# Designs tried in a protein design run: designed miniproteins, single chains, continued (2). Part 86

Each design is a single chain, and the fold is of that chain. pLDDT is the mean over its residues in the fold that is shown.

## One batch from the design tools (miniprotein)

Design m6977
Fold by ESMFold2-Fast:
Structure m6977 (fold): chain A 82 residues (1-82)
Amino acid sequence: MKELREEGEKLLEEGGRLYDVDKKYQEALKLYEEAARKFIEAGDYKSAAQALRNASVVYDKLGDKEKAKKYDEKAEELLKKA
C-alpha cells in the first residue's frame, strides 16, 4: 500500500514535468493515468482524483473535450469515496 502511493506520487511529479516543461502531452497523460490507477489500488481516492483531473486538463489541451469531461467526472466520483 505505501509503495503504491509512493509510485503514484512519483508518476504525478514526472507527468507534471512532461506537461509543463517538456510539452509532451501524450506521455504526461499516460503517467497521470498510471498514477491514478496506483492511487486507486492504494485506496488514496483524493490523490487518484487529482491525477484524473490532471489527465482531464491534458485531454482539454489536446482538444478532446469529451475525454476531458469523462476524466473530470471520474475524479468527482472518487472524491465522493474519500
Scores: mean pLDDT 84

Design m6978
Fold by ESMFold2-Fast:
Structure m6978 (fold): chain A 74 residues (1-74)
Amino acid sequence: MSPEEKMRALMEETMARLEAAKTKDEILAVLEEGIERLGALAKEYNVPAEVEGAYVRELVRAAMEKLGMAVPAA
C-alpha cells in the first residue's frame, strides 16, 4: 500500500468513527486521535507537510461541521 493509500485509508476510518460519534467529547477525541495518527503516518513516509495539512484541515472541517459550528461558505 502506498503512503497516499495509507493516508486515505486512515482518513476513511477516522471519518467513519467521527460519523458514529454522538457527543462533543467523542467528536473531539476522534479528531485528536485522527490528527495524531495522520501526523505519525506522514512522518513515517515523509509525506509533504502540505498533503498532511490538507488531510488535517478536512478532518477538522468535518468535526467542526458535526459539532454544529458555522463553517464560512467558501
Scores: mean pLDDT 78

Design m6979
Fold by ESMFold2-Fast:
Structure m6979 (fold): chain A 73 residues (1-73)
Amino acid sequence: SLRDELLRDLFRISADAGVLALERALANPSVSEANREALREDTRRELEEAIELFRELGDEESAREFEEKLAEI
């Protein structure tokens, strides 16, 4: 359905943006260690939510892709 397609796209875009933001923060010496840890935890939760949604929608390929991203955090 259109709703399921939009939810999938939204979660994918949000999770990808979160991973990119975390990667940039980890490379930035001005970001404190406490803020890096907070960003890791936030990104972990976002990826877990996206993986669960992808599986609920039967999108096993996206679920596997995001499990790989989660393993890198």
Scores: mean pLDDT 84

Design m6980
Fold by ESMFold2-Fast:
Structure m6980 (fold): chain A 63 residues (1-63)
Amino acid sequence: DELIEILKEQAEQAKEMKAADALVKIADKLAELGENELAIEFLEEADKIKPSEEIRKRLAELK
């Protein structure tokens, strides 16, 4: 799926830039597409950059 590949590429850029908010937004889109494992991975990375109760809540919902 081209959209999933684009989202993965955007997530890698967000990780390089330490942009936690962008990672959360990308993870939300991946979860909407059924890519829960990828969404969890990027949410965990976002929480490492900027720990947040909202991120942890999203992680609990996906696990």
Scores: mean pLDDT 81

Design m6981
Fold by ESMFold2-Fast:
Structure m6981 (fold): chain A 88 residues (1-88)
Amino acid sequence: SALAAKGLTPEEIANFQLLRDMVLRKKKAEDGALDNVIEGLRKRKITQATNRFTLAAGLSDASLAAYLDKIPTEDLRKIAEVVKEHAL
């Protein structure tokens, strides 16, 4: 995958799979898990990642992965950490 090509570990990629599931649940109006992740990014003052992530969250599931590929690897790792913290 594009995330593996950027040097992300299988664990970090699994966190992005959780993010994709959150996006799908948001589209189905099932829960607010995605909103919790976005708020977590704001609290950590990851402003550029938060803005890009907020835009990506409005995209289709397939488009979300492609949009995330445009984010620097360091910011992707920070997003994966926040997703892990709020996936529970």
Scores: mean pLDDT 64

Design m6982
Fold by ESMFold2-Fast:
Structure m6982 (fold): chain A 64 residues (1-64)
Amino acid sequence: SEVEELRRQAEEYQARTLADSTDMSALYQMLENGTTAELLARGMDPDTARKIARETAQRFLDFL
């Protein structure tokens, strides 16, 4: 499913951030894909889930 694929991708990016904690691109992708998967699993529509996930990931990184 799309949710399972997004979780797999988030795990892959998480492994990358564990290897290099300064890889902000990998951290962003981990947060975006993970948040999108969580929102989709809760029944949010895909376009809205993606938008919220991107905004959330960006805001989180802006505070680091």
Scores: mean pLDDT 79

Design m6983
Fold by ESMFold2-Fast:
Structure m6983 (fold): chain A 85 residues (1-85)
Amino acid sequence: MTFDGGDLVLMAEAARKGKLKGIVPEEVISGDDLTVIKNLKKFLESNGVKVTLKEGHEKAVVAALKVRKIDEKKVEELVEQIKSL
């Protein structure tokens, strides 16, 4: 399984909406958007998921969260992928 910056945008939106509670440890989804994105990347990598977002590019994911129209169905699909880890 491989996640890119767009997948991290969907994951951060899921975290904002509380959809990751009980699926991802609370310490991973706690804090501001930048902290959550960094912790989500580390959580995914620790579970054998390859993340193509380069270290230091997490700010681009935060920017995308603020301006991108997020498809709620894609958020739900990504949450199901995380449950399957």
Scores: mean pLDDT 79

Design m6984
Fold by ESMFold2-Fast:
Structure m6984 (fold): chain A 98 residues (1-98)
Amino acid sequence: MEELKELIEEIIELSKELIKEKNVIKLIGLSIRIIGLLIDLEKLIEKNFDKITEDDIKFIQEAVKELKELLKKEKDPLAKKVLENTIKFLEKLIEKLK
């Protein structure tokens, strides 16, 4: 599903921006945007549950792996917590998908 892949790619790109960001206000802004995309992703999956493919599930699994690598490099407590919560959210989503 193209829309699912686009949302996942945006989550990854914002997560990469999050680990580079040193300004607290901008970190909060990036965190809010990531949360919004996670909510949009869950809604997209709920509406299209019967259309989700094994390829889509693999794409989310690869995104989780990439986020875990970003988490290893993160030192900021807020950014680390956002990444941990993002990973946990995506892992729960994978469990719901089969």
Scores: mean pLDDT 85

Design m6985
Fold by ESMFold2-Fast:
Structure m6985 (fold): chain A 98 residues (1-98)
Amino acid sequence: EALEAGRRGVEGGDGESGREGAREAAEAAREGGTGESGARGGSAAALAGDGSGTEEGGRAAAEAGREAAEAARSDGRGYAAAGVGAAGAEASAMLAGR
């Protein structure tokens, strides 16, 4: 689901380049050791939300996903992804609360 939501948003913006970003974001979040479902929820929510807009939204979604993955990887908790948006904040808050 995380990869699928990210791919949809990014595909609308940049195509191949955006798809790589979405996949790398999901992979980095998983490597962060925050837990697959929780970490993916945060990243996917940010990507899907922004990707629902215009072609620029697709690119912004890829960027937000990458930042979420980077924050999750650095902290290894996923709660840092809360900074990428309201949807991401909700998922990350759930992880932080656990």
Scores: mean pLDDT 47

Design m6986
Fold by ESMFold2-Fast:
Structure m6986 (fold): chain A 85 residues (1-85)
Amino acid sequence: MSLRERLVQRFNQFHFDLYNLMLQSIKNGDSDEEIKQKVEEQGRRWLAEWLRRESDPEAREEFRRLVEEEVRLMKQEIDLLKRFG
């Protein structure tokens, strides 16, 4: 499996974990700010684990960008869901 394929696989796992966290927080009745905080914390934990195990600078930076972008998009999704609910 190429580095790109490994990054995509890891990112997909992160994406599903983050989405499930968001859905569970909504079910728990958490506020928008509480959900966003949990999403940011989960992103930081995934990034920290990746950076601990990955020594390649290019792979470290690429995964950082993917995590930061996903957290940003998830926060936008929370805002949209609450605007229409």
Scores: mean pLDDT 79

Design m6987
Fold by ESMFold2-Fast:
Order: structure tokens, then sequence, then C-alpha cells
Structure m6987 (fold): chain A 94 residues (1-94)
């Protein structure tokens, strides 16, 4: 996935947020563990920390005001429950 590659390798916050939004839009029960493992084991320290921060904000019902409006709107469609589940999967891989 181009979005996954961007999330794993980019140092740009907007590119990481856009890639995360695309991945979460296409998230399924079947791919959540695989995606979480890839991010946790192959992601840069920055991309992992930033992705976790976005997921935590969604889980807590916080606004993503620092992101471009279009990206924030896509991420805000992700349920807090789904974000919490993805965070839990990431924690399994450290």
Amino acid sequence: SEALETLLTSTDPVEIAEALAELLENLTEENIEELAKAIATEGTPFSKAFAKAILQAIADGKSLKSLPEEVAKKLEKVSPEQAKKFLAELEKYE
C-alpha cells in the first residue's frame, strides 16, 4: 500500500496524517493486526509517535485542529472505539 509506505517512511506530519486517514478509512478486522505490526516494527520513531498521538486524540474525542481541514474531517470519521482498538494492537508490538 502506498499509504502504508508513506506512513512508515515520511517525516512530514501532513503526509503521515493523510496516509493514516487512508489506512483507517479502509481498516478491517482482518488487516488491523497486520497494519499495527507493520507500523510498530517498521515505522520511524517520529511516524509511530505521531500516529499514536492522532489515534489517542480520536480515542479521547479531541479535535484535530492542527491538521489541514480535509485530513481532520477524514480522521474525525474514525470511531473512538476503532482508534482505541488500533492503539491496543500497536502496544502489543512495543
Scores: mean pLDDT 79

Design m6988
Fold by ESMFold2-Fast:
Structure m6988 (fold): chain A 78 residues (1-78)
Amino acid sequence: MKREAVEAAIYELRQTAKMIADELEKAGKTDEAEKVREEAERAIEEARRLLEQGDYDGAARVVRDAALWLAQRYKETL
């Protein structure tokens, strides 16, 4: 995995989490929106830590797993 691809995935995760959290808030699901923001930030911090260590594959897996969790959460909540 290339560093550039991991950085792009982190950016995309942040944008996706923001969109999902905004939609959950509009639906009156403020607690779920907050959980989405917290989980995304935790995953981004972990992915950035792995990226700094040169573990690009590990960082990519963290972002992917977080993105799958966000998609599942959004589907179950809306």
Scores: mean pLDDT 82

Design m6989
Fold by ESMFold2-Fast:
Structure m6989 (fold): chain A 67 residues (1-67)
Amino acid sequence: EKAEEFGQAVLGLVEASSHVSQEDLRNALLGVAEKYSREDALAGARAAEKGVLGEGARRAREEIEAA
């Protein structure tokens, strides 16, 4: 419930693209992995790695894979 609201808020900010920090995306993806689905978080991180927030997405993926 709360994590879905957080995920939706992060997606809205990512669509604004230039205003979301790398750390904000990393924290959001780590939260999805812990509260919902590791597989979905990894898929989202891999897709986001090619975008403007790719560093945050890549760090999140590496941390999820190590856990």
Scores: mean pLDDT 67

Design m6990
Fold by ESMFold2-Fast:
Structure m6990 (fold): chain A 76 residues (1-76)
Amino acid sequence: DLEKGKKSLSKLPKSVQDKAEKDIKNTVKDLADGKISAEEAQKKLKQVYDELSKKIGKENAKNAMKYIMKKVKEEL
């Protein structure tokens, strides 16, 4: 549910939201450009998920990650 993702993301300070979006976008772009392997991309995305999970919990982090991934795919 993308609405849940939006709400989950809004629980974070704007600076943390911006960093997560940038880190995910850079990871997806680097994978698409062949600069990193699929395994490296998974590790980087897991690091973002783990950081968000510590701040807003696992369920909210999962929903926020899904929302950011959708936005990133629409921008690329």
Scores: mean pLDDT 83

Design m6991
Fold by ESMFold2-Fast:
Structure m6991 (fold): chain A 80 residues (1-80)
Amino acid sequence: SADELLEEARRAIEEADRALREAVERGGDPRLILEAGVTLGLGLIAYGVALISPESAVELAELALRLAQEARRLALEAAE
């Protein structure tokens, strides 16, 4: 359901934000930090639009989840 995808996306966004903060605190790769931040920003926008667009909620929640997961991957790579 859209609600389940939105909850998954919210959790993925929280995990990505945590990983990004950690990468910044550790002085990680600034280019990967920037890429992670931009990707997470797009995920947050998709999540926000999903909350106010019931007809597109599933598609946008799936996009938000995917973007948040990619942002987390980039942030973890930046911290290496």
Scores: mean pLDDT 90

Design m6992
Fold by ESMFold2-Fast:
Structure m6992 (fold): chain A 59 residues (1-59)
Amino acid sequence: KKVEVEYEEKEVTGPDGKTVTEVIAKIKTEDESGTAAAVGTKEEAEAEVEKRIKGFEKS
């Protein structure tokens, strides 16, 4: 089965007062839905998404 993933980029201010870009992924599966978020590149967000998808499949 296919998993639907949508990526979104937002700028957030961290506790140190610096603005960083946060990449947010929305994940939908037949069994569960969730959200993954990462600060940095889309590649890092994709790795986090894959990890979470494996978690859903294992349940």
Scores: mean pLDDT 65

Design m6993
Fold by ESMFold2-Fast:
Structure m6993 (fold): chain A 67 residues (1-67)
Amino acid sequence: MEEALEQIDLAVEWFTGRKLSEEEREKLRAALEAFHAYVAAHPDMTAGERGDAALPLIRLVKEILDK
């Protein structure tokens, strides 16, 4: 999980020239934790269902990049 956060932080810095704020890091951590918990609770989910579960995380990353 923390490794995924660090990769997102590096990508944001690379594409936008800025680092994630503490608030943005906390939101991303919460979204990643929620996604991982959902996947762990639903191991039989389809690829489509997994994609739907990832939408809040994807939307948050897009919001950060659009800022």
Scores: mean pLDDT 77

Design m6994
Fold by ESMFold2-Fast:
Structure m6994 (fold): chain A 82 residues (1-82)
Amino acid sequence: AEELLKRAEELLNEAAKLFEEEGPTPEAVRLYAQGAELAAEAALLQGRPELARHILLQAADWAESQGAHDLAAELRARAEAV
């Protein structure tokens, strides 16, 4: 779980840096989604499925707000599977 949380933090920090330097690019959106997915997996490994679902749904809402509608749909489907 700690290794996944560390990787999630690295991806989220990389996405934040890209947003600051370049704005919400497709690469930054993808890195954010990947970080959210790893954070959700870590939550599941800790026995916290409600937190995992919440993380995925919040990531989906954010992706939709950035125009990444297909990614948002995928993240919502993953949240429903939890």
Scores: mean pLDDT 78

Design m6995
Fold by ESMFold2-Fast:
Structure m6995 (fold): chain A 87 residues (1-87)
Amino acid sequence: MTLEDLAERRIKQAEELKAAGEELPEEALEDIELIKKEPGEGIKRLAERRLEEIRRALEEERKRGIEEEPGPAGKRVLKLLEEAIKA
């Protein structure tokens, strides 16, 4: 699977979530916009950076006593970012 294929897959999954009546978090929408602007190798770099930022944010929330899991949309975003890094 190419980075371009992963970008298309990510966009399609976001469209499926919208069709199912799920509202995407603002951060997920920003990720999709970044993928549209920087296809190919740029997607891998953006995905890696974004995944690290999300992991750090979750760790900081846990340190503050906030134990909340990402919603279904957020979990799908994380999985797509992990796939983009591996490609």
Scores: mean pLDDT 64

Design m6996
Fold by ESMFold2-Fast:
Structure m6996 (fold): chain A 109 residues (1-109)
Amino acid sequence: MLEAEEYVAPEEPQVTEIVVEIVVEKKDAKEALELAEEIAKELGDAEVEVEENENGEVKITLRVTLPASLSNEEKLAKAQLLFSGVSRMLEKVKGVKEVKIRFRHLPAP
């Protein structure tokens, strides 16, 4: 019967978070971090986190928040900027060991 409004338009706006984790060698971490910070600045609503492990590797995490208030076109544009920036980083930084991309759906704040 009727499935429409309550199912397709949630009461609480969802927040989508894109998390990109990049693992680099410590020698290349400075260049990778600089590029990650440039990507974050270009996106505006992005955060950069850095974690060193005991194995001489550095994990750089880019977090991009896409609130439900953004249009699908705006969400796509931010995702494209993020992925283009990551692609450029992978070309320039030779010490990249791993890249993981995660999508998280969060309830409204």
Scores: mean pLDDT 73

Design m6997
Fold by ESMFold2-Fast:
Structure m6997 (fold): chain A 78 residues (1-78)
Amino acid sequence: PEDVYSEEELELMKRLNLSKETLIKAEKLLVALSQGDLLALDREEAVAALQREFGLSREKAEELVEWLVERARKQAAR
């Protein structure tokens, strides 16, 4: 099964130098930290976790958290 990522997902992965596998693992980590509610996620805790687990800079970790939360918000609003 081939997953077709959106242009936005591909651009994010290139900008943050992330693999598809890392993006999936990061999302799972944030879901676990938020107890399944990404909209209730502690942003500072999420940023710190992404820095520790994936070696991201603060700026890249913040961008990734914001992108994943925004995606979850769009899904919840529809």
Scores: mean pLDDT 76

Design m6998
Fold by ESMFold2-Fast:
Structure m6998 (fold): chain A 72 residues (1-72)
Amino acid sequence: MKGRVVNVSSEVLDDGRTRIFVDVEMSDGSIRTFVADGSDETALRTAMDLTMWGLGKDVSVEGLEDSGFVEV
């Protein structure tokens, strides 16, 4: 499935770990949120690329999952 990247964000958890979020707008207008551990180098690189070049661009759900993201 494909969707448009509408937001990329991160949070620092109470234990000092980082969580990365990617919000994707699907063709039906629904927003799906994908989450990854910020210590995952592949997920971190993907999030950095999406932040710099990917906002408003289409991504595949499978590509996000292959990069360590899980839908919530």
Scores: mean pLDDT 80

Design m6999
Fold by ESMFold2-Fast:
Structure m6999 (fold): chain A 62 residues (1-62)
Amino acid sequence: GEAEEFAKKAAEAGRAGDAKAAAEYGKLSRQLMDENGATEEEKEAAEEGDRAGARAAALGSA
């Protein structure tokens, strides 16, 4: 679904080192999951995005 798509974009942005984009896409993914209920695929994608975004943020805060 759309939440899964945004979570994947968050993971992609996080891997690219774009912590801001990763955080924004992750927020959109969580918002859609809250609205529609999270599937297993959406939860997995959101966790991937959260990990990538957190790593990008840690690198950017140095």
Scores: mean pLDDT 74

Design m7000
Fold by ESMFold2-Fast:
Structure m7000 (fold): chain A 78 residues (1-78)
Amino acid sequence: SMAEIEKIIEEALEEARRRIEEAVRRAQADGASPDEVLTVALETAGEVLRETEKRFPLSEEDVEKLERELMALAVELT
């Protein structure tokens, strides 16, 4: 259902926020440059996208929406 897809996207974004914040914090503590921090955030977002696609049957439109929201989140958190 549409409500189930929306829940999957929301849960993926919550998981991504937690993982990106942790990854950014560790990278910054290790003295990473701003560009390296952004790379880590984007890579972490991409991992969450890939894992979500593996677990759940998402349409191309839903994948594109999740990708846009995850990439925006990664930029927001850096």
Scores: mean pLDDT 88

Design m7001
Fold by ESMFold2-Fast:
Structure m7001 (fold): chain A 85 residues (1-85)
Amino acid sequence: TILDLVENEPELARERIREAEAEGRGDDPTVLLMKAALYLLEGDRERALELLDRAQAQLDRELSPDSVVYKGLKAEIDELRKRIE
């Protein structure tokens, strides 16, 4: 999962975010979720929540709620949000 990647390999997650941003994909739900998880690792809960809200909004805009990708990303957004509470 994306959260497993950030928790186990945060440097690789940072590299993937940089690559995605260089390619103009910085607002992809996956990238926003990775950024949120990294901010949480840094102790910035406010920025993490802001990015989770943005990730959910992009997910709702781009994908059907019935898609496997939507369900997977939403589950990870909800799990990370729960960790902030």
Scores: mean pLDDT 83

Design m7002
Fold by ESMFold2-Fast:
Parts: sequence; C-alpha cells; structure tokens
Structure m7002 (fold): chain A 85 residues (1-85)
Amino acid sequence: SLVDILRELAERELAEFRAFLEELLAQGVDTESLLKAATATLSRSFQEEVAKVREELLKLSPEELAERLLAMLEQYYARQIAKFL
C-alpha cells in the first residue's frame, strides 16, 4: 500500500539521519553546532517545529539532542503519513 511505502521511506530517512548525527557526535561537536548542522538539510516545516523548542534543545547534551531530534523527525513523519489514513 502507499502507507507501507511511505513508512519504509521514512524508516530509511530516519536511519540516514541517525548515521549523520553519529558522524557529528564522533567529531565532538557541541550542542549548538550539532543543532545547526543537523537541521540545515531538513524541510522548512520540520525546521519550524524545531524552532518552537530551540531553547529547550540547547540545554541538552549533544547525545541527548541527537536522540531528541530523531524522535521529533519520527513523529513528524508519522503525522505526515497519518494524512493518508
């Protein structure tokens, strides 16, 4: 089904994003640099969601920020897919 295809694509994009975050963490970047680099390639609508909680995210460690961004992106894709349900 279309929903199954969209879920598979979302899982692939999430895996690629996780790998990118892991590369940034391996480079020892700080929280602010991680947030800037990680969000630069994402859609405008997701960047707007991140902007709403930016101050909260900046209080996290780089590792905590990476997990929070992944969870936010996963929820974002779940909401987009739900439009087809």
Scores: mean pLDDT 85

Design m7003
Fold by ESMFold2-Fast:
Structure m7003 (fold): chain A 80 residues (1-80)
Amino acid sequence: SSMAEQIESGIDVLEEKLKEFREKNYPEEVIKVIEETIKQLKALLEKLKAGEISDEEAAKKVQEINDEFIEKLNALLDKL
């Protein structure tokens, strides 16, 4: 579905950023936030592909995951 493609694209972007941040020796706390976000998006994608949730429910959960990710990342970057 279009929602599944959006989630897959988001995972790809985060995995690429994870590689960049590891190469630039970003703090482990930042790396862990990105890893956990990828894990949550992958779990959501599997539920969507299995038909366990609707595209609408997946979109809401993506927004929640993204909001939590931004909040955690900003809080960590403010301490650097």
Scores: mean pLDDT 86

Design m7004
Fold by ESMFold2-Fast:
Structure m7004 (fold): chain A 85 residues (1-85)
Amino acid sequence: EEEKLEKEIAEEIREDYEKSLGGIRYRREKRVSDDPAAVEGTKMPLEEAIEKMKKAAEKLKKIIKEKGYPEEYLEEIKKLEELAK
């Protein structure tokens, strides 16, 4: 049962983390694989990306506290906040 809980936590953290970083990583990967000129029009502003990361971190904190998840997941959220700075 602990495995089910940890899997659920991992999925929620990964999902929200990917949502907050998905735009950044998606555009970075396109820049690496695509022509830079083609990607330029689809790039997300850095300030917008940072704001989305902060919002995702706040949502993850709320979910973790409400469900009583381990502190290990709070550490991942702290990493997101540090990356946003």
Scores: mean pLDDT 57

Design m7005
Fold by ESMFold2-Fast:
Structure m7005 (fold): chain A 74 residues (1-74)
Amino acid sequence: MTEKKLRKVVEWAALAHEYRDKVGLEASISIAESILDKDSGARLAELVRRAWREGLSPARFRELLDRAFAEITS
């Protein structure tokens, strides 16, 4: 159940980043933090916000999200 919700949130974060929707991105982070433990949530939030600040391409951002998702759900 938790993994399916987190995957959906990751997809929302990827779309928000692609369309430069900061409100959608922050909402995705808040939902992920409510699902994950404190350390995993903080790590994901920092990774997502850093990628936003650095202007990473949608492809690179998805790669980083998939990697983080795999680490968190293992």
Scores: mean pLDDT 77

Design m7006
Fold by ESMFold2-Fast:
Structure m7006 (fold): chain A 67 residues (1-67)
Amino acid sequence: MELKGEAAEAAKRAEEAAVLALNGRLSGQTARDAMLEAAKAAEAAGDKEGAQRMLNGLRMLEQQGVV
């Protein structure tokens, strides 16, 4: 998973799903999976800050009872 272009595209798609989770469009396991996938994709793309933001977002969703 060290191909920058593919990793960046995967990170963008996963981030879009994570935004849907944060906006209440996804809940439960789907929202949790979207946030975790976004964190992993961001880290694979070399975006450590993006990965951390996604993990913080998942924590926020847990506090809201969404996941």
Scores: mean pLDDT 73

Design m7007
Fold by ESMFold2-Fast:
Structure m7007 (fold): chain A 71 residues (1-71)
Amino acid sequence: DRLIALAEESLARDPDDAETLLDLGAVYYLAGDFERAEEYVRRAAELAGISVEEAREQMRARAEKIRAEQA
């Protein structure tokens, strides 16, 4: 739950930031909670004015970066 705690801390500082929502989505994706990850991807897409597909791609890139940094 360390990644989720970090993402929740970021969200608490700026809950309407699309980047924060994508980070939270990435954390849930890495935790295996794909349903919550998709919810945050959709919210980020709406806030950023991009497609859900583009937001999902950005979220996955963030997940890979987080995974590499946690090695």
Scores: mean pLDDT 75

Design m7008
Fold by ESMFold2-Fast:
Structure m7008 (fold): chain A 92 residues (1-92)
Amino acid sequence: MKEELEKLREELARELGERARELALEAGLSEEAAEEVARLAVELFEGKATPEDIRRLLERHLSPERARELAIELEIEVALARMKLAIEKLEL
């Protein structure tokens, strides 16, 4: 049971990273910047980063308006991943 939750956490982190990278690339960031965004999204999911860290990174590459929009989308994706993990914990 605990091993299944750890595997699910790893799978959710991987999927979140891939999704965050896609969103960053669609917003016009370079591959290098998109990978950094993916890393921060996974770190936010793990509790190792803040929403402010994501916004600051995005503001270096995008207008403030676009950075805010993408930051909100990334925060939603992180929240969804956390909710999926929480639901599985309740089913055990």
Scores: mean pLDDT 84

Design m7009
Fold by ESMFold2-Fast:
Structure m7009 (fold): chain A 90 residues (1-90)
Amino acid sequence: MDKWIEELRKGLRELGFSDEQIDLFLQSLLGDEQAQKKVDEILKTLDEDKQKKVLELMERFRKKIDTNMTEEQKKELERLRKLKELLKKL
């Protein structure tokens, strides 16, 4: 668990996110609806290339979490895929 969290934090820091924003991304991945909304707002303020990199990181780590099983976490993975498709149209 700790290793994938460290990898996600590193990836998001490399993209220029603050520790506070990284915590929102982690909460979003754990199924926090309020954090998901804040993450969506952050993503909309980014350029297309940065949005794609963030969504790929989040999908990758959500998929790792999904192998450990919850229905809420599986719904978040589908949400991230849908958001990625919507952002491609921008």
Scores: mean pLDDT 72

Design m7010
Fold by ESMFold2-Fast:
Structure m7010 (fold): chain A 83 residues (1-83)
Amino acid sequence: MLSEESAKLVEEAVKRFVEEAREELERLRAERYTAVVLRAIGDALDAALEGERAGASKEELRKRLEEVVRESIEEARRLAEEE
């Protein structure tokens, strides 16, 4: 499992995603909102687990999680445009 340090980075990344994509997420139907948030959590967990497995530094983990946040925001925006 993730270290507590990596788990905190994942939590921070997901929180940042929800805060930055708030307007887009609020436009989504409840089921799409839930699906997008759960996907972002899964992607962040996967990125952190892969990073730890590869021996990535805390700064490298932050960069990987920042990419997940960026991609998750883009997905939320695209889905909001479909609504």
Scores: mean pLDDT 83

Design m7011
Fold by ESMFold2-Fast:
Structure m7011 (fold): chain A 83 residues (1-83)
Amino acid sequence: MTKEEKEKKARELLKQASEALNAGDYERAIELADKAAELGKDNLVLRADALALKAAALRGLGRDEEAEALLAEAEALYREAGV
């Protein structure tokens, strides 16, 4: 799989993760976000998007401390990417 194909698949997974989050399927949202982060690992913005979405799902599960840690990591990645 090329970098371009990996990033496209990562974006598709992020969309599915967002849909799962909106449906209240927090465990599914985390699974999809983790897969997106792995495929998009060489893209700082995609990694940050995946971490932010996973953090939202963790908050849905009441795992607030883990969510805060991931949000801080996502903010650092966005800053590094210049966004």
Scores: mean pLDDT 85

Design m7012
Fold by ESMFold2-Fast:
Structure m7012 (fold): chain A 55 residues (1-55)
Amino acid sequence: AEVVKENRALTRRNPETGEMESVMAEATVTKEGNKTTIEIETEDATYKITLEEEL
């Protein structure tokens, strides 16, 4: 399995005010065969996306 972690500033819309702001996010990408899992952790939420590719 291949795992890549990156810390970066993301521009997002603040859900409380509707204004665009920059927040720090940590992204972890894990690849296992035809399956890719992307996990993004921000200061207010964690998002997880799993993608499967037809090979």
Scores: mean pLDDT 67

